Designed miniproteins, single chains, continued (2). Designs and how they scored, part 95

Each design is a single chain, and the fold is of that chain. pLDDT is the mean over its residues in the fold that is shown.

## One batch from the design tools (miniprotein)

Design m7291
Fold by ESMFold2-Fast:
Structure m7291 (fold): chain A 85 residues (1-85)
Amino acid sequence: KELAEKIKAALEGALKRAEELVNSLENPSEELKEKLEELKKAIEETKEFLEKYDGSEEDKKELEEKLEELDRLYQEVVELAEKER
């Protein structure tokens, strides 16, 4: 439970950083806005998974896969935002 709450806090922090990055741009593209929404949805899905997280090997593997996907989405938002500066 405590580990799940810490991961949730880290995901909330990552989302806030991504939103602040996009909001720092004068004219963010439609593509960047769509990628940010994809990241938000993936984070929400991962948070829902964490509410049911039981620490089993199956859950650990699924969590690792979800976190890898979140990292990919986060990097896509960051890279696109930097190109738009």
Scores: mean pLDDT 81

Design m7292
Fold by ESMFold2-Fast:
Structure m7292 (fold): chain A 98 residues (1-98)
Amino acid sequence: MEEELKKRIAELEEQLKKDPDNVRTLMELGELYRQLGDFEKAKEYYEKAVKLAIERFGETHPLVIEALRLLASVYRDLGETEKAEEYEQKAKEMEKKR
């Protein structure tokens, strides 16, 4: 299982070198690192995904809302409950504006 996750991570990191602004690839990398237990790297990828999704699609886009929820989840995994609640609230506010 861990070898399969690491192989998929390597494949997606190679894809990201060719298309560094691919929000879905960033989100998938974050999820794979989260499954691997590397919450700090998962956080970095989700933060980049949120930033790029806002820049490319606007704050109320479903991809932004999804990335914000994933970021909240990884902050909770890190024990940063206040930040997790902040990002969950941001996602709810963006969803209301749709």
Scores: mean pLDDT 84

Design m7293
Fold by ESMFold2-Fast:
Structure m7293 (fold): chain A 58 residues (1-58)
Amino acid sequence: AREALEAALAGDGEAAARALAAHRPFVPQTTEAGVRAARAGDSVAAAVGAAEMLELLE
């Protein structure tokens, strides 16, 4: 989650998406939605939202 947040803050949606995918937890639907949004539009907002949700699970 932290790796994804760092990538998203740097404006790197691709790296954020990869970090989210690597940390796929027991909530795959939420993680998958965030990864798809980041990849499709390189949306750092979507990647950050997904990473924050993963951190809440921690």
Scores: mean pLDDT 59

Design m7294
Fold by ESMFold2-Fast:
Structure m7294 (fold): chain A 91 residues (1-91)
Amino acid sequence: YLDEAIKLAEDAEKESPDPRVKESLARLKEKIQEVQENGFTVQKQIEITSLAFEAMSHLQDALFEGKITQEQFDKLNEKLTKIIKAIDKAA
């Protein structure tokens, strides 16, 4: 569950050329690691979901600005969706 989510976040961070997206994914990974260490709470689940949506928002901005391709957007968005589903399964 959480190991899979961390790996997906690392892969997404590596694939992203946009610094805003990279930073959002790094913060998301950090929060997932905190949940692994300290356990799940409703508050932490909300925080992870919020960070994932922030990363998605930055992906949309990067696509709109021409900083990434549609193919890069689709791949990164799919990874973010899988991260959210892995977190939901772990909760």
Scores: mean pLDDT 78

Design m7295
Fold by ESMFold2-Fast:
Structure m7295 (fold): chain A 92 residues (1-92)
Amino acid sequence: NAMTPQEIADRIRHAAARIALERLFEKYPDILDKVAEKLGISREEVEKLVEKILNTKLSDEQIAAIERLAETGGSEEDVVELVIKLINEVKK
């Protein structure tokens, strides 16, 4: 087989987290503007950082946080806080 079970599981987890995050953005279309306001940066810079997050291998903790909010439905404020946390991790 071309991939190990561990490699397949890792790819599925990452893909699921990305889809969950994208669904949260669909639910709260103003989320990126609110993140930009709280961070004191432009919406364009937030969009660039979000693209970097979506193309970066997320940690198990980050994946769990995304999945939790997607499952429970979270508030718009909870999603803003999650995105800020993810951006701060990517900026390290």
Scores: mean pLDDT 78

Design m7296
Fold by ESMFold2-Fast:
Order: structure tokens, then sequence, then C-alpha cells
Structure m7296 (fold): chain A 73 residues (1-73)
């Protein structure tokens, strides 16, 4: 039988892997949609992982490019 601690540890690892994959995909779509260069990928990923920077990005995108928000969501 699987121990609870081992199950939770494996689930957390898989969860983080899924979240990272999702964030990377989202960052790439943001770059493509906004016409940003590939070199901005690390910066966009940092913004998505920072709650304050993420809120700023959402506000700026919603104000300037509402169609981008519609396509990404």
Amino acid sequence: MEELEKQLEESRRLGREIVDHFLEGMAREILKTLGLPEEELPRVLAILRDPQAFDELVRATKEEFPEVVRRLL
C-alpha cells in the first residue's frame, strides 16, 4: 500500500510539472500574440510567477489588447 506522505510528495511533483508546462505554453502564446521576441520568454515567465507583476500584465493587456485576453482565456 502507498504511504500518504509518498503519495502527497509524488502528487506535488506532478502538479508542479503540469503547472510549469502550462505556464510555459501560456508565456509562448503571449509572446506570439503580442509580437514579442523569443528573448522575452524568461521575463514573461517571471511575470506569470509573480502575483504583482501578473496583475500588472493582465491590467495592461486588458486595457490595450482586450482581444488578446479573449484568445488566451
Scores: mean pLDDT 67

Design m7297
Fold by ESMFold2-Fast:
Structure m7297 (fold): chain A 75 residues (1-75)
Amino acid sequence: SDLELISMPIKEIINNFDNLTDDEKQYLYKITAGGKLINYDKFLLALKEVKEKIDEIPEHQHDKFLNEVLAQKAE
């Protein structure tokens, strides 16, 4: 369910991204990246960068870190 997806911690969503359905992946893309003029391929690159660094980031900064990486990939 799309609503179940948004209730997950960001770290859990990112770590399990490859196990999501295509519909869930597209939903996540729309709600996190759609307003930032980022294409899906750049969105996937952003998630990869976040996944590599998220364990080094305090949990209370995970939302901010994801948004900063997404903004860096935006046109």
Scores: mean pLDDT 74

Design m7298
Fold by ESMFold2-Fast:
Structure m7298 (fold): chain A 94 residues (1-94)
Amino acid sequence: MSEEEREREIANLREALKELLEELKEKIEAGTLSDSEGASLLTAAQLLASAMAQLGDPRAPEVLELLKKAGAALDAGDRKKALEYLEKAIELLE
């Protein structure tokens, strides 16, 4: 792909991932997140971050690590720790 197409794709993926993580954060804070919904949203987020990494986004590996940590925290029932990791991931996307 062209450099311009690559930059546009990365920007689109970053925006989509940011929106998804903000939705996940809001649902955790509201106490409305089901286990199945949390798993689905995290899987979608990891796929977006993986696509960003494949396109060469230098922030993507750290975002992927934070998403894995957020998933582990949710599995452990540590919603506070999950929120910390999600907030750090959102900050990296800005």
Scores: mean pLDDT 84

Design m7299
Fold by ESMFold2-Fast:
Structure m7299 (fold): chain A 65 residues (1-65)
Amino acid sequence: SMSQLLELRQATYRAFMDYLDTTQLKGQEAGKEVLRRELTENARRAEELGDHDLAADIRQVIEDV
Protein backbone atom coordinates (compact mmCIF):
# COMPACT_ATOMS: atom_id res chain seq x y z
CA SER A 1 0.00 0.00 0.00
CA MET A 2 1.02 3.67 -0.29
CA SER A 3 1.19 3.92 3.52
CA GLN A 4 3.67 1.02 3.63
CA LEU A 5 5.84 2.70 0.99
CA LEU A 6 5.80 5.97 2.97
CA GLU A 7 6.78 4.08 6.15
CA LEU A 8 9.61 2.41 4.22
CA ARG A 9 10.89 5.81 2.98
CA GLN A 10 10.83 7.04 6.59
CA ALA A 11 12.73 3.89 7.68
CA THR A 12 15.39 4.72 5.06
CA TYR A 13 15.75 8.20 6.57
CA ARG A 14 16.08 6.63 10.04
CA ALA A 15 18.83 4.33 8.73
CA PHE A 16 20.81 7.46 7.78
CA MET A 17 20.21 8.98 11.23
CA ASP A 18 21.31 5.72 12.92
CA TYR A 19 24.48 5.89 10.77
CA LEU A 20 25.25 9.43 12.03
CA ASP A 21 24.60 8.49 15.68
CA THR A 22 26.66 5.28 15.47
CA THR A 23 29.52 7.10 13.71
CA GLN A 24 29.63 9.67 16.54
CA LEU A 25 29.67 6.94 19.24
CA LYS A 26 31.73 4.13 17.64
CA GLY A 27 33.46 5.60 14.58
CA GLN A 28 32.94 5.62 10.81
CA GLU A 29 33.37 1.88 10.13
CA ALA A 30 30.69 0.92 12.69
CA GLY A 31 28.36 3.59 11.30
CA LYS A 32 28.82 2.44 7.71
CA GLU A 33 28.15 -1.19 8.71
CA VAL A 34 24.85 -0.21 10.38
CA LEU A 35 23.87 1.91 7.36
CA ARG A 36 24.65 -0.88 4.84
CA ARG A 37 22.68 -3.42 6.89
CA GLU A 38 19.59 -1.26 7.37
CA LEU A 39 19.55 0.01 3.77
CA THR A 40 19.94 -3.54 2.40
CA GLU A 41 16.84 -4.63 4.36
CA ASN A 42 14.91 -1.51 3.24
CA ALA A 43 15.79 -2.16 -0.43
CA ARG A 44 14.53 -5.73 -0.08
CA ARG A 45 11.23 -4.51 1.42
CA ALA A 46 10.84 -1.92 -1.35
CA GLU A 47 11.15 -4.72 -3.94
CA GLU A 48 8.57 -6.84 -2.06
CA LEU A 49 6.17 -3.85 -2.13
CA GLY A 50 6.73 -3.43 -5.89
CA ASP A 51 8.66 -0.13 -5.66
CA HIS A 52 11.59 -1.18 -7.85
CA ASP A 53 12.65 2.47 -8.38
CA LEU A 54 13.03 3.02 -4.63
CA ALA A 55 14.91 -0.30 -4.29
CA ALA A 56 17.31 0.77 -7.08
CA ASP A 57 17.86 4.19 -5.45
CA ILE A 58 18.61 2.60 -2.06
CA ARG A 59 21.04 0.10 -3.62
CA GLN A 60 22.84 2.98 -5.36
CA VAL A 61 23.31 4.67 -1.95
CA ILE A 62 24.71 1.40 -0.52
CA GLU A 63 27.36 1.32 -3.30
CA ASP A 64 28.53 4.81 -2.22
CA VAL A 65 28.94 3.71 1.44
Scores: mean pLDDT 81

Design m7300
Fold by ESMFold2-Fast:
Structure m7300 (fold): chain A 90 residues (1-90)
Amino acid sequence: SIEELSEEIKELILSRKDLSEEQKKELLELLDKVLKLLETDPALSEEEKEELLEKLLERLKKAKNYEEVKKELIRMETEIGIRRIEAAAS
């Protein structure tokens, strides 16, 4: 479920020992933006939203440092934004 995946991603960021409290705060703010975009997107099915979050979770598990985690969150925000623009243009 979207709720379960969102909580797993939050826990993954919070449990990382390589991140400072400031970095965790910034990354959680970026995650919140991603989650809000997914929740408000009428062009994406619930299944597609779950697939995107599972993909994000898998990529974050592979991320080695703060910069890689941040990069994956920004990529996801960008991908969702592009899909929304394409849906609106149709």
Scores: mean pLDDT 82

Design m7301
Fold by ESMFold2-Fast:
Structure m7301 (fold): chain A 78 residues (1-78)
Amino acid sequence: EFEVEDILKTNPKLSKEMAEKFVEANKKGIDPFSGKKANYFSVNLGVYLTEESAKKLAKEILGEEPKLVPIDLDKYFK
């Protein structure tokens, strides 16, 4: 349910174009950083992530442990 404005609020360093890519990736349940089907939703970023991207974001972008919710992609993104 995160829209472009919510993504930008959470990630102010992103361009509008990148935020639009995040929204499109979210609709497909895809990690925008890897292009792979996501396993987690990051509440503090408003984006779907793989485990690999979540670990990288915690270290390089967030500076903190990401608030991740595991998602059942079989239910939401067949």
Scores: mean pLDDT 64

Design m7302
Fold by ESMFold2-Fast:
Structure m7302 (fold): chain A 79 residues (1-79)
Amino acid sequence: SSLTEEEQNFLRLLETTFEFLRLVPPSKESQKLLFERILEELKKFPKEKALAILDILEEKFSDNEEIQEQLKKLKEELS
């Protein structure tokens, strides 16, 4: 299914955020806060669309194990 403009904008924000985190790893405290904020924002979308956003991110960051683990945790929290 096609993403809305709002869902696409959030996807782009997450792509930029994870690219930055790949280059400059945050502290564990900052990682936890970021995870909680991302989860809160994802919960504002329909579950199907939130999962579609996470699937696109898993494909884009397939080579990064740490990002893959965070995306898996987000999917588990949405289930």
Scores: mean pLDDT 83

Design m7303
Fold by ESMFold2-Fast:
Structure m7303 (fold): chain A 55 residues (1-55)
Amino acid sequence: MLSEEEIKAAEEGGRRAEELSGVSAEKATQGGLDAAKSGMSGEVAANLAVGGSSS
């Protein structure tokens, strides 16, 4: 289960991704949330949301 802080971090990352790359904030946030649900830490999930894609 994701904490409120993890969700907020993913949302903030999504907004930055939209601002910097033009990708949808919702799409970037969803990527971060999906990563967190897969057992990644909230910090890693937020970084993925900002990056918009995996390595």
Scores: mean pLDDT 64

Design m7304
Fold by ESMFold2-Fast:
Structure m7304 (fold): chain A 72 residues (1-72)
Amino acid sequence: SPIEEEVKQFEEEAKTLSLEELKKARDYLKQLIAKLEQQKKANPELAAKYQEQIALARRALEIVEKRIKELE
């Protein structure tokens, strides 16, 4: 899917979450990105697929962090 469509979906979802849920989502996304970076390094033949997932997870994290800032 185009990254812009995924970004829009994440922005709409983030608006429905409480501050506590957003902070949990932030922690989950940080852990997910770390795991994907490790998997990318371990599996260089699949690096492009992992990089795509990392890019989407980083965009989701950016959206969640922005929403947390708006609520604090």
Scores: mean pLDDT 82

Design m7305
Fold by ESMFold2-Fast:
Structure m7305 (fold): chain A 120 residues (1-120)
Amino acid sequence: SVEEQMLELLKGVVEEEEKHIARLRELEPQLPPEVAERIREHIKREEENIEKLKEAIRNKDFEGGKKILEETLAHEKELIAWLEEKVKEHPDDEVLREVLELEKLTADKLETVIKTLDKL
């Protein structure tokens, strides 16, 4: 059903976000202090959004779930813009570049899920 497809998409986002947070936690100690602090704040926000998304899934609240994804995507885009400037300040920092590419990949995946939900 359409409802089952929406639930599977939202569950997939939870799984991908949990993997993303785990990877950011591994990389965070290797980042410049200012970037590490921003990433820790981002992780806390993402963990809160995951809990809200799990609640939306339990309640079959697809509109609430989509809103959480849209808010998460907006925050990802703001972080990406900030990280692009930090990469310019630290051009030889391969770990910082990996974090930027991970955030871009996460944003692309979230945008794809949101667009897919809009078509269902």
Scores: mean pLDDT 90

Design m7306
Fold by ESMFold2-Fast:
Structure m7306 (fold): chain A 73 residues (1-73)
Amino acid sequence: SAAEVQALERELAELQREIAEAIEKKDHEKELELLERMRDVLARLHALTGDPRYAALREEVERQIEELRKELE
């Protein structure tokens, strides 16, 4: 629904802000947690809208998750 899409877009914006804060604080564990949540939000947005921009952003987030996991070893 349009209301669900709007709520998910708001959550996406909040997650982007929180991720930026985690990066500034070098809180890599929090950054990973937030990126994984962002990935799930983007997957839901893509499923609801069919908008390829959400799919492309999800691929970028998945790449960031993989690199961060390597750094946390």
Scores: mean pLDDT 88

Design m7307
Fold by ESMFold2-Fast:
Structure m7307 (fold): chain A 99 residues (1-99)
Amino acid sequence: SLKRLSKEQLETMVRPDELLREVLEQVGETRETYTLEELLGAVLEWLIRERRFRDDVDSFLVDVSGTPLGEILGVDELDLRDVVGIAELLMKSSTPVAP
């Protein structure tokens, strides 16, 4: 998706589900709650590291089938350029936190 997230959407606070938290721990993220922007950054860092291990660094599509991230998000593939789509999946894999 070529659409960008608004500042208000990026500042949305969420509590990651247990399985998503396992993925976050792999990039050193151990907090209970995150803004959506922080959560996107951590997950994108994990995906970039995964792409380098698979030697597919020039592809914007990442196969996440059989990974903890793919299992928690319920998808086999992610488009790293579809930040809005990834954000929507992360929101569905998290509990919204009231400010």
Scores: mean pLDDT 75

Design m7308
Fold by ESMFold2-Fast:
Structure m7308 (fold): chain A 82 residues (1-82)
Amino acid sequence: SKQQLLQQMMDIMKNVLIPGIDNKDKDTVVKSSQQMMDMGQQLNNTKMVDISKQMYDKAKQGDFDSVDKMVGSMMAHMPTIN
């Protein structure tokens, strides 16, 4: 369901993506951002896909500060995802 996908996205952000950013683990952050992009596509939510793609691109550049801000923004806006 949509609710299950949103919960899965939150769990990935909290338990994988944020720790990856804190440890500057580029491989983990890139792969997690890719998973977020795939889940955004399953939700048919263009904004979520766009944010996740930007996180992926920034992660590949090693720009952890930008990824951290994007994750924080996404988490803050999760309840508004349609």
Scores: mean pLDDT 80

Design m7309
Fold by ESMFold2-Fast:
Structure m7309 (fold): chain A 75 residues (1-75)
Amino acid sequence: SAEEKAKKIIEEAEEQLEKEMKEVEEALKNGELTGDYKGRPISEPEVRKKVKEEAEKRAKALLEQVRKHTLDYIL
């Protein structure tokens, strides 16, 4: 059904975003995301937290767009 298809698309999108978040956490842990955030090294725990928060906000925004487009297509 259309409802089942929509649910599957949303679930797959959520899984993909979760994997991307895990990759960001791994990259931060390994120091692969080096640089600064507002003039502070990424190695600082506070800076890493802010970088992670920005990545999470972006992931949530993308998920919301996917949900909206899926619902608009079916409704």
Scores: mean pLDDT 65

Design m7310
Fold by ESMFold2-Fast:
Structure m7310 (fold): chain A 99 residues (1-99)
Amino acid sequence: ELEEKIKKAQELIEKKYGLTASNILRVPHIEEAVAIAKAYPGKTLTLEQFLAAMEKAGLTDTALLRTVFRIIDVDEDGVIEEHEIKAVERMLKEGRELE
């Protein structure tokens, strides 16, 4: 179930990184990363593909971007999937509403 996967991804992000709707917007480049991942033409996005897409957008801090990738790839399967993108997107939307 997609909604259950999204909810579990949000809970894992909170557990692993201490990130919630209240502080997710403080993660550097997370909004740009989610937008680029969402626009990516593949069904999944590997770390290498993610870094290449970020570089094309002018984001080149590979150490920071690896951290951002790990936050989105919360299942740690090495690829970003739709439910992970939607989980972070939902947290970002909630975070904007809290401000």
Scores: mean pLDDT 82

Design m7311
Fold by ESMFold2-Fast:
Structure m7311 (fold): chain A 85 residues (1-85)
Amino acid sequence: MQIEKELKKLDFAKEMALEGNEIGIKYLEELLKSNNQTIREKAAEALGVILAKSKNPELQKKILEIISKVKDPTVLSAFLKGLKA
């Protein structure tokens, strides 16, 4: 799978989620399951940024539920980096 296609999907999903669209969160959750570590890290960082900027409690809850299932320390570190951005 081309990393370029996943990066475009990630940018689109992040924009949707920042506008309050839950479909963006679903796409980022799918990208967390990518076989490419860089894509997983970027998806986690995007979720961190969205959580930091969102005032929507339902989106915040969904992001926290998703990230609570992540066991990879590098992916979790990327999420925390996004949260502090």
Scores: mean pLDDT 83

Design m7312
Fold by ESMFold2-Fast:
Structure m7312 (fold): chain A 96 residues (1-96)
Amino acid sequence: MKEAEELLEKGKEALIRRDYESAVEYFRKAIELAEGPLRAKALYLLGVALLRLGRTEEADRAFEEADELMTEEELEETLKLLNEIVEREEKLRKEE
């Protein structure tokens, strides 16, 4: 579980860097090790990274699997977390 959580965090860092290919790799590894809600979150984040890469069919499959495992409210909170991550990256780049 801790290894899956660490991979999820590395994936989030890759998203902040807009390194979507690395994000996909980290999230896929997290999914292999994760169980329950952590796996669902990793699947959703994988879908986001895939969507950013234009891999829409793969993103759709990841979102579909995540949706089966979590509520709409949990999906919304995960999206909010992604927005916060993106905002933090943007703020750091603009901050001088």
Scores: mean pLDDT 77

Design m7313
Fold by ESMFold2-Fast:
Structure m7313 (fold): chain A 97 residues (1-97)
Amino acid sequence: SLLEEAEELEKKGIEAFKKGDTLEAIKYFKKAAELYKKIPEKKGRAEGLENFIEGIKALGEGDYDKAEENFKKVLENEEASEELKELAKEMLKVLGL
């Protein structure tokens, strides 16, 4: 199903990110977010992934304030997966937060 495909892509993105394959993780997260957007009840989950992607990009650019803002938005998102929220918490720890 569309939902199962989106969830599998999110899991692949999380595993790639944990391995340090940040660009590969972003590709999977973008694909997962696009599929979640096609499911009305999962649009919030897509938003969570997009906030995480923007956080990673900001971190890579040295924009630590924007990175913090985006990772906090993931934690405040009730629809974001627990696994994505745990990654956002770890990123905030890297920022000393």
Scores: mean pLDDT 89

Design m7314
Fold by ESMFold2-Fast:
Structure m7314 (fold): chain A 67 residues (1-67)
Amino acid sequence: SGLDRLNDLMEKSTPEQQQALGQGLHALFSGEDPEEVIERTKKLLREAGASQEFVEEAGKALRELAE
């Protein structure tokens, strides 16, 4: 599930990356536009030093949760 995937990513992330993921999840649950949230979260993760693979997996997890 998207939640299981997101939880796995959070366990593997740095504190800064966890903050970015947490903000993205909160924004989705608050009813913000999913595409805006996903792109913003991906940008924050890249800025926090996440690998391209991590960023893409996070985007997939958030998109799955938004559906």
Scores: mean pLDDT 84

Design m7315
Fold by ESMFold2-Fast:
Structure m7315 (fold): chain A 94 residues (1-94)
Amino acid sequence: LPSLAEIEEFIKRQVAEAKAAGEPARAIALGEFLAWALYLRAHQDPATFEAERTARLDELLARGEITPEQAAALRAGDWARAIALTQEEVAALA
């Protein structure tokens, strides 16, 4: 199983490859969002991650990397919906 550092490096590489391929900046942002969402999903501890989760969601929303609807789903702990909304954004980029 890859380490967290290897997973982060792999995702950074995917983002760099998307940029090189001329994919829209939003596709890159969505890749970063998915990496973060999967990380948070693996750590389903509201007490441990509540402050970091809130700060990260506010940061991503302020940068336009996620929608208000995705942020609301993530705050509710509805990871399936947040991922589905992200997939809809990816489909819209095609």
Scores: mean pLDDT 59

Design m7316
Fold by ESMFold2-Fast:
Structure m7316 (fold): chain A 80 residues (1-80)
Amino acid sequence: MITLEDLSEEERLALNRLLGLAADRWLSLGEASKALGLSRSTTSRLLNKAVEMGLLVRRRDPATGRTLYSPNREKVPLLE
């Protein structure tokens, strides 16, 4: 099981920024990559780690076919 302590300092800072950006919306991999200033590969690994930690949820957008990510509302309060 992946925990916050398993993330690098850079990954933790990027994840905190991403959680703030996604607080009330869904982010695609491309949007997250641009917002964080990281490669798509690095962003994809970070998003997958966050999903395994239960901090993000992953869903497919039927309109665009893109995979979208949002904070797990059960684990991460949207207003905190």
Scores: mean pLDDT 69

Design m7317
Fold by ESMFold2-Fast:
Structure m7317 (fold): chain A 85 residues (1-85)
Amino acid sequence: SSLSEEQREEYAKIVEEALKKGRGGVKLTVKTKDGETKTWLVPLGDEAALEAARKEIKELVEKYGAENLELSLEYVDELPLLPAA
């Protein structure tokens, strides 16, 4: 069953506070043609972490070729996402 109304209200307050503080991040995943997977977690607003991830992705593109790589992007929060009803 979905979260109770009280649990949803508490969770919404926690998420609102986390968003106000810029919490959360982006999960970048690169899969190679050979089945290798590399993942980076980049905190929102962390330009240094984003540039580090970009540099490593560029190195993978140079090694494998862009056509042999699959890039996916997923939002990740330090707090659990509110489950869909």
Scores: mean pLDDT 62

Design m7318
Fold by ESMFold2-Fast:
Structure m7318 (fold): chain A 88 residues (1-88)
Amino acid sequence: MKEELDAGLAAVDRPLSEEEILERVREWFKERFTELAKKYDEKTIRQIAASLFVAEQIRVAAVLGERANDIIPELEKIFEEVLDEVLS
């Protein structure tokens, strides 16, 4: 859906803390990866998940600028954790 692509960035205009942003992104990744797991095999899920993660990093960097330096490393940790949880 169109809104799903911007779910992690839709609230950028809100004064969200780094912790709140990371919590929302974790929820979004978990929802997306779980939905993918219902439709696709592990290999396909990993490919799509990696593409979604790269797209989200680019969008975060474009919107948050300097603040993205603090967010992106934590996004990577969340991505790895959620992907492992969904595929385990």
Scores: mean pLDDT 71

Design m7319
Fold by ESMFold2-Fast:
Structure m7319 (fold): chain A 82 residues (1-82)
Amino acid sequence: MELAREDARLVAETLEEAVRRLMEEVERGELDPHIAISALGILRAAARLAAELAADDPEVKARAERAARLAEEAMKRLLEEE
């Protein structure tokens, strides 16, 4: 299970960064908010899966859960943008 643990950690860290980058691109007007919402939905699903895989690793699980929350909050913010 060594590779699965390493992959889950990398996925969690990458997902947090991906959510932040997407929101920065939306803020700069470089990415359509509707496209960003779709991408954030995918990132949220991936983060939830990473959290399940990291159930025995509290640090990795916490990072994955944080990534999922960031994606969900970002999606809600974009949906409220009028």
Scores: mean pLDDT 77

Design m7320
Fold by ESMFold2-Fast:
Structure m7320 (fold): chain A 76 residues (1-76)
Amino acid sequence: MSITSEEVAAEFAALDTDGDGVITAEELRAYLRSKGLNPTDAEVEEIIAKYDADGDGVIDAAEFVRMLSTLVEIET
């Protein structure tokens, strides 16, 4: 586990080309697909619901950090 907040911020900034400070469900789905994951729309909505503290259906930088920390931990 050695991703720094700086590295996560750089990844977030690359996804947030508009500079709004948030990532939509569509952008999150595209990002996960680019990482070799193939989530359904329902799975993306579940991820957002877990990490969307504001309940507005988008993910900010802090929520993105929490999501990435969870995704690197899979039980095998």
Scores: mean pLDDT 67

Design m7321
Fold by ESMFold2-Fast:
Structure m7321 (fold): chain A 110 residues (1-110)
Amino acid sequence: SLESRLAMMEQQLDSIIQIADDLIKTTKDPKMQAILAQLRALAQRGRDAIQARDLASAAAVLAQMAALVDQLTALAKELKVSTSERLRIMSLSASVLVLERTMAKIQAEL
């Protein structure tokens, strides 16, 4: 159960990295590029923490990612990004929230 949940979280972090990389290539806004680059770096650290079974560090990283996707969502609304970019940002936000919730449940069960 735990190993299966951690493997799913690693796959979801890989998906977040891929979406962030795609958005970095398509966005022209420097602030969006900076937030996406930070999100990508945090997703890699989260993956490393999960592989190391450092759940406290993973939880802290996921909380930082949640704060960044909130900033990214607000900026996307301000900049009136394309429908395609908005849908990808919403997908990132949903994925991060699911990961944060999953980690909170894992920590509550320990």
Scores: mean pLDDT 88

Design m7322
Fold by ESMFold2-Fast:
Structure m7322 (fold): chain A 61 residues (1-61)
Amino acid sequence: MSPVEQLVRLALEGNLDEAAWRELIARMSPEEQAQALAIIRQVAPAEIRDAAVALFERLSA
């Protein structure tokens, strides 16, 4: 499973484990990071979407 697929799975499960997200994001290319963020914005549960996007942006900076 790609790092993008793994991160999207964690987001769908509501799993915002910072260490796991940091490891996956660090293994992504800039293009994969942009794609993962776009997918998270569309498919993450509404209750965690803002938190998931904020976590991703913080860890990819």
Scores: mean pLDDT 85

Design m7323
Fold by ESMFold2-Fast:
Structure m7323 (fold): chain A 71 residues (1-71)
Amino acid sequence: TEARIAELRARIAALREEAARLAAERGEDHPEVLRLAIEIADLLAELHRLLGDEEGAAKARAQREELEARL
């Protein structure tokens, strides 16, 4: 699944750039920023799972739950 890993890394990088720009303009707690952070966490969980990093995947899932609680 090299193609899927490359796709996930590219999408995560793009979303991180977008989230950073929006956070600078609207604040880290803005709903739009939080939704992007949730999407990034979901993609990170999938990426870590594909890489066999169970700890990384678990941390990404925990981060997603925390972000949803803030939304």
Scores: mean pLDDT 85

Design m7324
Fold by ESMFold2-Fast:
Structure m7324 (fold): chain A 86 residues (1-86)
Amino acid sequence: GRGMEAGAEGALRALRASVEEGASATGATAAALGTAGAGASAAFTGSAEEARRDGEGAEEAARAAGSERGAEAAREGGRRAAEAAA
């Protein structure tokens, strides 16, 4: 599904960027899981609002871990998942 694909793509980008910027394994994993969760929300519930919130949470997790590129990837993944749900 489009939402799941967008979430998965965003999760991989968020994980890679967070690791490259030296974020902790926990922070990188939280950002990736949150972005993948946005895709799941879009795909399984059809809720653009839930997908957007999941993406915002993932962005915040990446920023808290010290990865600005990870935060951007999480935000973009969540946005695309929300668009797929709408």
Scores: mean pLDDT 77

